# Designs tried in a protein design run: designed miniproteins, single chains, continued (5). Part 23

Each design is a single chain, and the fold is of that chain. pLDDT is the mean over its residues in the fold that is shown.

## One batch from the design tools (miniprotein)

Design m16812
Fold by ESMFold2-Fast:
Structure m16812 (fold): chain A 60 residues (1-60)
Amino acid sequence: SPLTEELLARVDAALAAGASEGEVNALLAEAYREARAAGVPDAEVNAAVAEAQRYLEEQR
């Protein structure tokens, strides 16, 4: 989904900039709040965050 692609791009950019695990987790938490506030369905937000978390684990 566009949200998943956007979150993955944001995570990748943050990691490339040397962001810590805590900073990336804060980014994901903020993105979750932003998407929910924008009225994105819960299932889509949960799927996007789960995929971003999986991607983050693969980078370790």
Scores: mean pLDDT 80

Design m16813
Fold by ESMFold2-Fast:
Structure m16813 (fold): chain A 80 residues (1-80)
Amino acid sequence: MFPKLSLEEMEKMSKLTLETADEMYEEALKGNEKTKELIARSLENEIEILRKMKEESDPENAEILEKTIKYLEEILEKVK
């Protein structure tokens, strides 16, 4: 079960998730095809986890998660 996060905690977690995604994108640009595939799978897994969290979240937290998911989907498309 996902813990219930406050709005402030959700915003902080979202920011950290976006920073991690940016680092993964940089690794993908420097890496070979296998590295890109591994990063793409990691991003896909994170997106699935965030979608499940969104289903259990209140509307305000769900909005933050939706924006985070959209950003990760954009990074995933660039990595492919």
Scores: mean pLDDT 82

Design m16814
Fold by ESMFold2-Fast:
Structure m16814 (fold): chain A 64 residues (1-64)
Amino acid sequence: MLEEVYEEAKRIALEFGLSQEKADKIAEKAVQYAELLLKNGFSEERAYELSLTYAKMLAIREKL
């Protein structure tokens, strides 16, 4: 799950036209957020969805 979050978050950031370095940072933050959600009792499915939504928000913010 966490590996899938990293790969998908990185893909999202790259699709937004961000550099590889920025995409890696967004992916790391998405994984950290997923870990926090799992530690707080969220399901793997919900943690995956929320962490990818977080990655999209971070990518949009970087484009502003």
Scores: mean pLDDT 87

Design m16815
Fold by ESMFold2-Fast:
Structure m16815 (fold): chain A 64 residues (1-64)
Amino acid sequence: MQRLLEKAEEYEKKGDTISAKGLRSVAQAIKAGLMGGEPDDAQFDAIVEAVEKNTKVQKEREAK
């Protein structure tokens, strides 16, 4: 959880607020017990990658 929040802060610092919000949303889902346990390094990387892909799609939609 904490690593996802730290990564979200990095994105926010770089001006990528969409990725930051996505990562915080995933962290909140984990806190709510919708996902079991703490994500390992591989799961963390997969979550970050999925959020980055979602951010790209959202930016493309907003450009229209």
Scores: mean pLDDT 74

Design m16816
Fold by ESMFold2-Fast:
Structure m16816 (fold): chain A 73 residues (1-73)
Amino acid sequence: NVNYELGKKYFEEGDYLQAVNYFGSAAALNPNDAELYYNLGLAYEKLGQLDTAKIWYKKALEVDPNYEKAKKA
C-alpha cells in the first residue's frame, strides 16, 4: 500500500501533516485495518491534536479489540 508506506516515511521524517494525509488515504482504502487507525492517532498526537488522536485509537480498537498498542495510547 503506497499510501501507508508514504505515511510511515513522512512520520519518520517528522512531517506529521503529510503522515496524516497518507495514513488517512490508506485507512479510507482499507477500513478494517486497526494499524492504520492507530498510526493516524499517533500522527494526530504528534500534531498536538490529542482529542482527534483518541478518536482514531478508539477506531483501531473497534476494528481489533485486541490491538494492544491502541489500548496503551
Scores: mean pLDDT 81

Design m16817
Fold by ESMFold2-Fast:
Structure m16817 (fold): chain A 70 residues (1-70)
Amino acid sequence: GAAEREALEKKIKELEKEIEELEKEIERLKEELEKASGKKARELAARLTAASLRLIGLQFELELLKKKLE
């Protein structure tokens, strides 16, 4: 019913906020990586890869929740 729809809309908003924060982190990591070299560049690249994979997972979860509102 309406309460279930409101709960889904709240979860969607929470996921959208988490995605926005993670996208900001990814952009910061990219900027740091462009200025880095050697070991620091490798460490930043690993962090960027992990953050990018997490973003894909959150975007998939968001799509599933949005489909439930259809």
Scores: mean pLDDT 87

Design m16818
Fold by ESMFold2-Fast:
Structure m16818 (fold): chain A 100 residues (1-100)
Amino acid sequence: SIRDQIIQLGNQMIDIIDQMQSQTTDPTDQSIYSSYRDRVRDIITQLQNGDISPRDAGRRMIGISSGVSQRSLSQNTPFGYQSSSQFRDISRQIQQILDQ
């Protein structure tokens, strides 16, 4: 279902964010990544509970993905570039699902 696909992509976002957080010792970056993770987790929880539609969840996740992708690029590291690419891919997959 669209719902299950959005939940799966949200969990993939959390996995990438957790990896990014593990790669930084900067307290500000750790706080920012923690905030992104919590926001994605909240969206997944709301979607699982039926509090938001899959379309609304997907749109919110695209917004978060854009923000974290920009943060990732600003690191100027191979891992930052890879993570940014992964978030762009997730955004494309969400958009494709929403266009169904």
Scores: mean pLDDT 86

Design m16820
Fold by ESMFold2-Fast:
Structure m16820 (fold): chain A 64 residues (1-64)
Amino acid sequence: MDEARQLLVQAAKKALDEGLSPEEVSRAVQNALDGDFEATGKIVSPEVLKRLQEAVEAIRRARE
C-alpha cells in the first residue's frame, strides 16, 4: 500500500526539485490522474511526465 503512491510521491518530489511550485505540481498530478497527459506535459518536464504516466498505470492496475 502502494507502489503507485510511492511513484506519485517520487514524481512530485522531482518536479519540486526542478523548480515547480507546489500549486503547479498539484495541477500536474491531478491532470495525470484524470488521464489528461497533454495538459500534464505542458506543466512538467518529459522525465516527470513519464514518471506520472507510470504512477497512473500502477494505480489502475492496483484498482483491479
Scores: mean pLDDT 79

Design m16821
Fold by ESMFold2-Fast:
Order: sequence, then C-alpha cells, then structure tokens
Structure m16821 (fold): chain A 58 residues (1-58)
Amino acid sequence: SRAKRIGEGALLLKEQLGEEVAVQFLMADSGLSEEEARELLKIEDPEERGRRIEELSK
C-alpha cells in the first residue's frame, strides 16, 4: 500500500538524515501533526505503521 511505502520512506529519512527531517516529511506528505508524526516513527511494525498513517490521513 502507499501508506506502508510512506512509513518505510519516513524511517529511511530518520536513519539517514535524522528524526526532524522524517517528521517534516510526514507532516508535508500525509498532513500529520508533529506529535502524530513522532509517535508514528516509534511504531516498528510496518503493517501497524501503515494502518496508522491511513487513519490519520483520512
């Protein structure tokens, strides 16, 4: 799913460029708040992370 791919991309950004870049990406791409983006980055399961993105982006 697109949401799963977005979540994976955000984690790659966090690993390579740091948490703030990943947070800004999620806010810009999916309309998440800063707090929602930070909480999402704590989710290790790709399926749960994707589901959370879908819920918050509706």
Scores: mean pLDDT 82

Design m16822
Fold by ESMFold2-Fast:
Structure m16822 (fold): chain A 90 residues (1-90)
Amino acid sequence: NVREELLEEFRKYVEAAKNGDVEGRRKYGKLMEILLDLTSKLSPEDQKKFAEALLKSSVDDVEKAVEGFGEILDLLSDEQLEEIKKELFK
């Protein structure tokens, strides 16, 4: 399940960023760039949902960050989720 794999990887990135890990911060930043590129093509309705999910998340609160990321993933197609996974593992 690509969605569950992305949630697990995101949790690791958030925990690494919280702990000041340079590699974790780079992966987190790369993921954010990918998400911004994908969500820029969404409808105005879904862009609003994306913004609301971002306001919910925090790197200092891992569970809230993962919850917000899950809401963002729910706006994307299965093909877009696979694209995110491929980009993260380049």
Scores: mean pLDDT 75

Design m16823
Fold by ESMFold2-Fast:
Structure m16823 (fold): chain A 76 residues (1-76)
Amino acid sequence: SMEELAEKMRKLLLEIASLLPEGGEEVKKLAEELYRAALAGDEEAAEKAAKEIEELLSKDPEAAKKAGLAAIEKLK
């Protein structure tokens, strides 16, 4: 379901944010914005939040990869 997918993505992004050395608080805020937009079916808001998350994660791609792998491991 849309709600299940949105919750799984939110949980993953919040975990990634908690493991980032910098910018985690901003990623958390954007993850919540993305989640709310997804539940509301607001494609423009969801796309904007997703692009801003990608921009933040691209500032330190090695830290983002490390956080992503650790988040996936922790959620299993």
Scores: mean pLDDT 83

Design m16824
Fold by ESMFold2-Fast:
Structure m16824 (fold): chain A 55 residues (1-55)
Amino acid sequence: MDVIIRVAEHDSGLTREQVEEIVNAETDEELERLAKRVGLSVEQARSLKEALLSE
């Protein structure tokens, strides 16, 4: 998890806390809110969440 979070921070410019919020988003609506807040598209946020959860 830690290595993947560091890569996500570097690639997306997000903080560790923002990456954790995206991973913990349980609904599409929550994921959309978080994506807008950090400047990602919903698709980018979903891909990031899937990548982190696949570990």
Scores: mean pLDDT 69

Design m16825
Fold by ESMFold2-Fast:
Structure m16825 (fold): chain A 85 residues (1-85)
Amino acid sequence: SEAEEIQERFVAELEKIKAEMEAFAAEVDTPLARQAAASFIRELDALEAEVRANPDISEEEAQAKLEEARARAKAIKAHVEARAA
């Protein structure tokens, strides 16, 4: 179905965001970076569950959620870098 294709693409993009956040945490190698990445990945896991549970998800809704997730990732990275601890 169209919804299943949207869900599959969403999950694939979400996994990329998770991988990028894990790589960021490994590169920075601080307790703050690791904790921030772990917390955010848990939020992304919850978001994945919501999207998978929605049989009527539209491409617009999925794209909006991905854009929000990417914006949050950027904000978390900036926060970690600014604190330098």
Scores: mean pLDDT 86

Design m16826
Fold by ESMFold2-Fast:
Structure m16826 (fold): chain A 58 residues (1-58)
Amino acid sequence: METFTVEVESDESPEKAAQRALAEALTLAGQRMAPGDRVVSVEVKAEGNKATATVTVE
């Protein structure tokens, strides 16, 4: 089991920051996950113009 966390700030909107953080976290997980691993959890938090996305794989 491994977790990948990405934090992004956007001057546009919280939704835009959340979308970007999620896309980057999924890309990072895909690049670093081992063969046979799968995404088991995704969490996104947005606060103002900042968003944090966490992807868990096992």
Scores: mean pLDDT 79

Design m16827
Fold by ESMFold2-Fast:
Structure m16827 (fold): chain A 71 residues (1-71)
Amino acid sequence: MELELEWTTGRFPRPGEVYARYATNVPEEEREKIRKRMDELRKQVEAAAGTAAVSEIDPERGAFVTAWKEV
C-alpha cells in the first residue's frame, strides 16, 4: 500500500495545523499493519511539528494524523 503525506498549514484544515494521511480503502487484513504504520507516521509528524499528534483510522474516510505546529 502506498502512503501519501499531505502537509498543510493555514485555513484548511486550520492555521498551524499539520495533517498527514494514508491512502483510503483499508482492507481488513491490512488494518493491523496500517495501525503500526500510523503509529510510526504519528511519531514522524510529532517530530516535524514539535507537538503531540493524534491518529485516526476510519474505514470509509481513511487514516489520518493531525498535529499543531509551534509558531
Scores: mean pLDDT 52

Design m16828
Fold by ESMFold2-Fast:
Structure m16828 (fold): chain A 78 residues (1-78)
Amino acid sequence: MLEEARRLGEELAEAALAGDEERAERLMERLAELARESLEAALYAMAHALRLLAERRPELAAEARAQAARLEARREAL
């Protein structure tokens, strides 16, 4: 589950960086399915994607890291 979440997060970040809207849509559907099975894993995937995006897009880094931290806090509260 967590390994799948990490890979999904990596794929989401790659799609966002490439501007691949169709791939991003398909990955968001996979994220929704993951959330139905494990909200913790879905939150992990989103936080991981945001941290990867922050590393590659410095102009978005502060907001992306803040959002990732909020998602991780939500995951820890589960």
Scores: mean pLDDT 80

Design m16829
Fold by ESMFold2-Fast:
Structure m16829 (fold): chain A 68 residues (1-68)
Amino acid sequence: AEKAFEEGKKLFEEGKYMEAAAQYAKAVELDPDFAEAYLNLGEALEKLGLTKSAAAWRARARELDPEL
């Protein structure tokens, strides 16, 4: 999970939002309780114009970790 999350952050920094989203989604698949990965997935999806999906993933992140 952590490795995919770190790769996602690198891709996001490079502006590769679709590839970043794929890595964050992989992190979530490997660790479904990885709240930060849901949050970052939402941010990548928002950059792709998928605003409703982004909002849903961010809401899920807050349900898993209310301190986010």
Scores: mean pLDDT 81

Design m16830
Fold by ESMFold2-Fast:
Parts: C-alpha cells; sequence; structure tokens
Structure m16830 (fold): chain A 70 residues (1-70)
C-alpha cells in the first residue's frame, strides 16, 4: 500500500455522503477513532459496490491498520 494509493481512495470516500464523515474523522479525530471510521467506510464500499468496493475496502483497512500502528 502506497501513500498515494491511500490518498486516492480517501478522495473517493470524501465524494460519497455515507463515507465522507469517516474521512473527516480520519483527518481530525484520534488515531483510534480514525481507524474505526475507515473500517466502517470499507464495509460501506463493499455493501454498495462489491466490484470496486473490494479494492477500496482493502486500501481503507490497510490505512486503518497503519493508523493503529502509529
Amino acid sequence: LTDEEAERVLEEARKHPATAPAVDVFRNGTPEQGAAALETAAQLFLDVDPEKGEHYARVLREAAERLRAE
């Protein structure tokens, strides 16, 4: 996972009303709050668009894991 790949997926999440709040929490909240929000956004991508959502969910989950690891 590259930082550019993560930022690109976060930009897509910001475009959707359902996932935009999760990106805001990631940017401005605590690492624990941000990680939980990204995991929620990943599940929403899988529920809405399974074909594209699988890639986005993977990237968001990896970003959440890195955030927890500091």
Scores: mean pLDDT 76

Design m16831
Fold by ESMFold2-Fast:
Structure m16831 (fold): chain A 98 residues (1-98)
Amino acid sequence: FPEVTLSPKFLVNVLRQIRRVLETDLAHSSRLTPEERARLERMLAVVDTLLEEAKKLTKPITTSELFAWVAERADPEDAEILKNAILFEIATALGIEL
């Protein structure tokens, strides 16, 4: 996957989509273990932080810079899950097959 430059508006839309998916999983799954629920709540908090940072952007950001933001804010396992989710949403929005 080549490095992609993201506009602030595009990044906000990607993060909002990820937030929506996490909220849906958390709200509508009665089958979540306490550990799975805690993971979703942690990831949702990280996404909310990234959204507030993205709203403040006045210039485009690269995927490398975005992944650094995720790595700074999440534990390594949660960071890899979030990076993969972000990459999937970007690829889907751009019509790139993974």
Scores: mean pLDDT 81

Design m16832
Fold by ESMFold2-Fast:
Structure m16832 (fold): chain A 120 residues (1-120)
Amino acid sequence: AAPIRMGVVVIGEDPDAIARALTALAEALPELEALGVEVVAGGVATDAEEAAAVVREAAEAGAEGILIINAGGRREAVEAARREAERRGLPVAVVESAAPTAEDVVAAARELKAQVEARR
């Protein structure tokens, strides 16, 4: 089967929390590949406008679903990312942790894959 094309938005304000989230994502990449999930676009957002912009760019890159990693970011930014994904018909999975693990990322990506496959 063709791989699932996933966009990623990391939402946070603390550089250390953002760095932990990006490390968890990087450590998850081999397991994501084994699951047939490809990260086609990603970005970091600190506010609602930036979060929506990352989702738009991911959709334009051909993302079929959006993974939100909320690394202690603002609720308004998370909700902006969710609303932009919904407007574009993209399913969303969320990791809500200031210290996410690779296992958290893989679990959320597995959930997102199931949602994308249900819509194919």
Scores: mean pLDDT 88

Design m16833
Fold by ESMFold2-Fast:
Parts: C-alpha cells; structure tokens; sequence
Structure m16833 (fold): chain A 81 residues (1-81)
C-alpha cells in the first residue's frame, strides 16, 4: 500500500486535528463551569467532524482551512481557561 503525498498530508492534518480536539476536551473537563471553554470545545468537535469528512473526500484545501480554524478556537479556549 502506497500513500500519495496528498494522502500523507491529509493523514497528518487529521491526526493533528484529533489531538487538538482531545486537548480541548481535557480543558473542558477541568473547567466545567467555564461556558466559553465549553462552547469553544463544542465548536472544535463540530469542525473536527467536518475535517474528517473533508479527509474522506480528499479535499486538502478544506482540511487545511478547517485545521487553521480549530487551531484558532483552541487558542481562544486556552486564553479563556
């Protein structure tokens, strides 16, 4: 089995997005009363679902944009915590 360069990039993007979503979930667990962290974590999970669909369709551009959005929301969650 040989992965193309684009398929390898999509796999890396998906792995990074899943890791970031897990970090957000752990922050939400530590700050259950922080509504901003809870809302940002929910948005990150929704973006992860869209990113998984983009990866399934091999849409590298959409996957990259969704990853950037997840990164920005995670930074906001870290500031809110």
Amino acid sequence: MKLSEEELRLEIILSLARMMAEVARQMAKKHPDNKEVQELTKKIEELLEKLEEAVRRKDLKEAEELLKEIQELLKQAQKAA
Scores: mean pLDDT 84

Design m16834
Fold by ESMFold2-Fast:
Structure m16834 (fold): chain A 74 residues (1-74)
Amino acid sequence: MSFDDLLQALLDAARSLGVPQSKLDQIQQQAQQLRAQGASDAHVLTHAVQQIVDLLPSDEQVDELMAALQAAAT
């Protein structure tokens, strides 16, 4: 998978867990800005994951997000 595919899979998983589209759009814009500034794909992805985790109200939703990301990465 490309980085863009992995980021999209992460955002899709977060949306399915109830994160509003407006917040996902902000996270995607931040990710693109970090990439434009020369941040590594790993750094950008870690930042996006952290922003989404902070928006999720339960540990179960965090676990579902991480499982979806793992499935997309394999």
Scores: mean pLDDT 80

Design m16836
Fold by ESMFold2-Fast:
Structure m16836 (fold): chain A 63 residues (1-63)
Amino acid sequence: SREERMQRILDLLREEGPQTAAEIAKRLGLSQSTVSRLLNELQRAGLITKRRSGRTNLYSLAF
């Protein structure tokens, strides 16, 4: 489910630290479009933060 995929992203960021959307997609076996939508939801919920790293964005837990 969407909720399970969101939780899987949070668990990944907790265990492995900040990652790009492409890295998350590859690690979880999800499409980058799916991961991007889930990251937008998590960011709007205040659960993750986004910062620029070179030409990409790094996502990390907000707490």
Scores: mean pLDDT 86

Design m16837
Fold by ESMFold2-Fast:
Structure m16837 (fold): chain A 70 residues (1-70)
Amino acid sequence: SARDAALAIVEEALRTGSVSRARAVALLVEAGLSEEEAQALVDRFSKGKDTLDVEEALALARAVIAKVEA
């Protein structure tokens, strides 16, 4: 689910200190988001970087959960 993908993104960022933009996009696409939607969401929080830190990963996860559970 998109919620499970959001939690996986946060777990990876907490465990390693960051998650790659490509990894975050791939997890969201596997959860049923389109590649375009996943890229747009991840790019909104990555701010042109190839990685998201813990704060950016948490913000992304909140946005994903709000979108799918609202």
Scores: mean pLDDT 83

Design m16839
Fold by ESMFold2-Fast:
Structure m16839 (fold): chain A 125 residues (1-125)
Amino acid sequence: MDLRLEVSETPDGKVVYRLIRIGEKEEVLAEIELPADASDEEKGKAFLRLAALASHEYNETKLPSAAELAREAIEKALELASGMVVEVRDEPLPRDEQLEEAERMRRLQAETGRTYVSVVRPVIE
């Protein structure tokens, strides 16, 4: 038994990701269709979904191919999400500084093409 990811293009230019379990018969566990111009966020979400499914198969079967596919899918999702820059704060900014910070992040996104997000650490670990 093996777990395989197949990537194909449709005649109308869409990209189809098929997660297939190969055993006594081939079973399609998931099929994800994305437009050719899909955003990095949409692609990242697709790879996170594939990683979750592959991790589930690994927990059930202990197949090395499932573990490898889950790892590869997570790595691709992180590469796509690496377009985001996350600034972590221990406390929220004062209201008057929040508008300036939002404008700064919008400017950086315009200059670099990367999404900038500010996050306050949760009180609970």
Scores: mean pLDDT 70

Design m16840
Fold by ESMFold2-Fast:
Structure m16840 (fold): chain A 80 residues (1-80)
Amino acid sequence: SEEEKLFEEYIERGLAVLDRLLAAHPDWTREEAREWADRIVKVFERELKEKGYSDEFIQKFREEARERLDARVDAWLAAR
């Protein structure tokens, strides 16, 4: 569906931004990495609001994006 495609596109964009930031900052703590992950999610929440997506859609995006970006931070910390 268009909703599923849009969800994956935005989450993939968020993960790509996070991966670039983590690669540029190999000395970041979990707290610093998670702070930037949260900032990425907030930027995309604002973009979705500006594009007229529903509060329900944005909330679902926030929950999914937060889970996946936090998991990516944890995987990065375990791998370094």
Scores: mean pLDDT 85

Design m16841
Fold by ESMFold2-Fast:
Structure m16841 (fold): chain A 64 residues (1-64)
Amino acid sequence: SIEEAEKLKEKGEEAFKKGDYETAVKYYTEALNILKEELGPNSPELEEIEKNLVRALIELQQSK
């Protein structure tokens, strides 16, 4: 559900703030999958989570 996606997004944001980029990627990916199915590809929230996921992936790559 959209509510579950919002909770996953919040968990991803908290993980990102703590520098846990691996956990952030996991939660953002789960939230993105839910929102893609519920809202479709042109949702503003989908775009925001895609940007957050890309940032987390870049940080994860650079921290390893």
Scores: mean pLDDT 80

Design m16842
Fold by ESMFold2-Fast:
Structure m16842 (fold): chain A 135 residues (1-135)
Amino acid sequence: MVFPPEDLTPDEAALHLVIAAETYLNQGKYDEAIKAAEGAIEVATDPDVKARAYNILGKAYLKQGKYDEAIKYFEKAIELDPNNVDAYINLGEAYLKKGEYEKAIEYFQKALSIDPNNERAKKLLKEAEEKIKER
């Protein structure tokens, strides 16, 4: 479903699509989440709103096991919002799932450089470091 553009600014319309995409993602409706996030990217003019939409798009692909597509969209989110801690953590998780532990560590360290107290990034960094030690 498309929101009526005459009733909202482009970024307000995009934000409604971002919220819809997050809702679909939480319901396990990954194809609907992708469609809503793509719609948000199309209408958004604010880089922060676009970055949020790309991060959701990446999360949907990550949950589908499509790690290369997930990486692509998390990289786009970071390009638009270099301080998006969640996107760095998610990008690290995608590399971790691919077995690319050194790249995963780099992105978790980047997340911690922005948010040093992020418990998710600290936990995943330790997991990636342990995987390298098991070689």
Scores: mean pLDDT 87

Design m16843
Fold by ESMFold2-Fast:
Order: C-alpha cells, then sequence, then structure tokens
Structure m16843 (fold): chain A 77 residues (1-77)
C-alpha cells in the first residue's frame, strides 16, 4: 500500500471538513443577518426603509440557502 496515497486521502478529508465548517459558519452568519433585517423591517414597517430591509432579508436568506446547498454537495461525497 502506498503511504503517500493514504496521506493524500487524509489531507483531502481534513480540507473538506475545514471547508464544510467554513461554509457552515458563513451560512449561520447569513441566516442571522437575514433574521436581523427581517426584524428591522417589522420594527420600521411604517418607514420607507422597511422595504429595503425586507429586500436585504430576502437576499441574505437566499445566500444562506446557497451556502447550505454547497455544504450538502460536499457532504454527499
Amino acid sequence: MREEEERRRREEEERRRREIQRLRLEAILAEATSSLYRMMAEALRSEPESEEYRRLSEEYERRGRELREEMRRLEEE
């Protein structure tokens, strides 16, 4: 058995786990940011900027979903 092949496999597993963790943290941040903007939009419902906060909430929610989908693809390996 080639020791180099075993080392390469372990390095690839470590890199993938680290990447998944990074994507998970980014997804959590995006989801938290979306929730914050949603709360701001509700609190400022009568103000003109509430519509902008609603749009920002939707944008970050979409980004969070994209990041979680990317994580799922990496995990399915």
Scores: mean pLDDT 81

Design m16844
Fold by ESMFold2-Fast:
Structure m16844 (fold): chain A 55 residues (1-55)
Amino acid sequence: AMEELRKLLSEEDVKKVLEALKNPETLGDLVKELSKKYGIPVEELVELLLGIKEE
């Protein structure tokens, strides 16, 4: 999951994701922003983030 995220996002955006995983309240807004920025469906981003959280 983390390796897949690093291939899709910039290093800066990966760091934002890791910080947002520590504070779930900010995660929803970040997922929407990244979905629009990279053209990745929200559902796919959520699946990747859940994969990281389970590891």
Scores: mean pLDDT 75

Design m16845
Fold by ESMFold2-Fast:
Structure m16845 (fold): chain A 56 residues (1-56)
Amino acid sequence: GEVIRRLVKHELGLSDEQLDRAEEMVAAGASAAEIAKELGISLKDAEGLVAALRAA
């Protein structure tokens, strides 16, 4: 939900565009490694982001 989106955006310092891109990638079944490369974040941060977005 919206609360998880706001929390993840704040925690990782993501822009709205980066968060929207991550959501699209998760919906498409992208791996945490693919998301890490796309957003320029660590694999650990990408794993947390994927888990948070899947829980939403």
Scores: mean pLDDT 77

Design m16846
Fold by ESMFold2-Fast:
Structure m16846 (fold): chain A 64 residues (1-64)
Amino acid sequence: ELSDEEKEKLKKMYQDVANELKDDINHVRSLRQKAEETGPELYEEYRKARRELVDKIIKKVNEK
């Protein structure tokens, strides 16, 4: 059972993650489009950035 204080903290954490997601999504999208033009070097950057984004989400949600 979550207290009101804990619920407020969770909401703020989700907002922080959403803000981080927006910047990272824009970056990942840019890398994807460039990768289609230049090939595997930027595809590796895109894949890595996407994995790091997912990992950050999981870590932030799982952190105390």
Scores: mean pLDDT 71

Design m16847
Fold by ESMFold2-Fast:
Structure m16847 (fold): chain A 50 residues (1-50)
Amino acid sequence: SQEEVQKLMDEGRYHMTKAFYSTDPSKALEHLKKALELFDQAAKLDEELE
């Protein structure tokens, strides 16, 4: 659903923000990986992300 796609995008952006502000490279990488997983899930639901 469109709402589910939006939630995944919002969660992905949240993790991107956490990665950007993290001073721990391991924690930054974990957040980046999570963001990419969430964006991939959103793309699969909606076939394309904007």
Scores: mean pLDDT 81

Design m16848
Fold by ESMFold2-Fast:
Structure m16848 (fold): chain A 69 residues (1-69)
Amino acid sequence: GAAEARELLERAEELIREAERTGDPALIKQAGVLIHRAYELAKEAGDEELVERAERLGRRALQLATRFL
């Protein structure tokens, strides 16, 4: 549900912050998995705020991934 999506996004955000600090691509990949799961749950719950949050965090993760090309 929405609460689970929120928890997944919080965990993903922590992983993205750590990845920004360390440059670890494994953390970016792990965050991506959590973001995708959260997006699905948010869509199912009809929670537009969580959907937007997942989309924004997903874009941030993709941008971060491109910096490590």
Scores: mean pLDDT 85

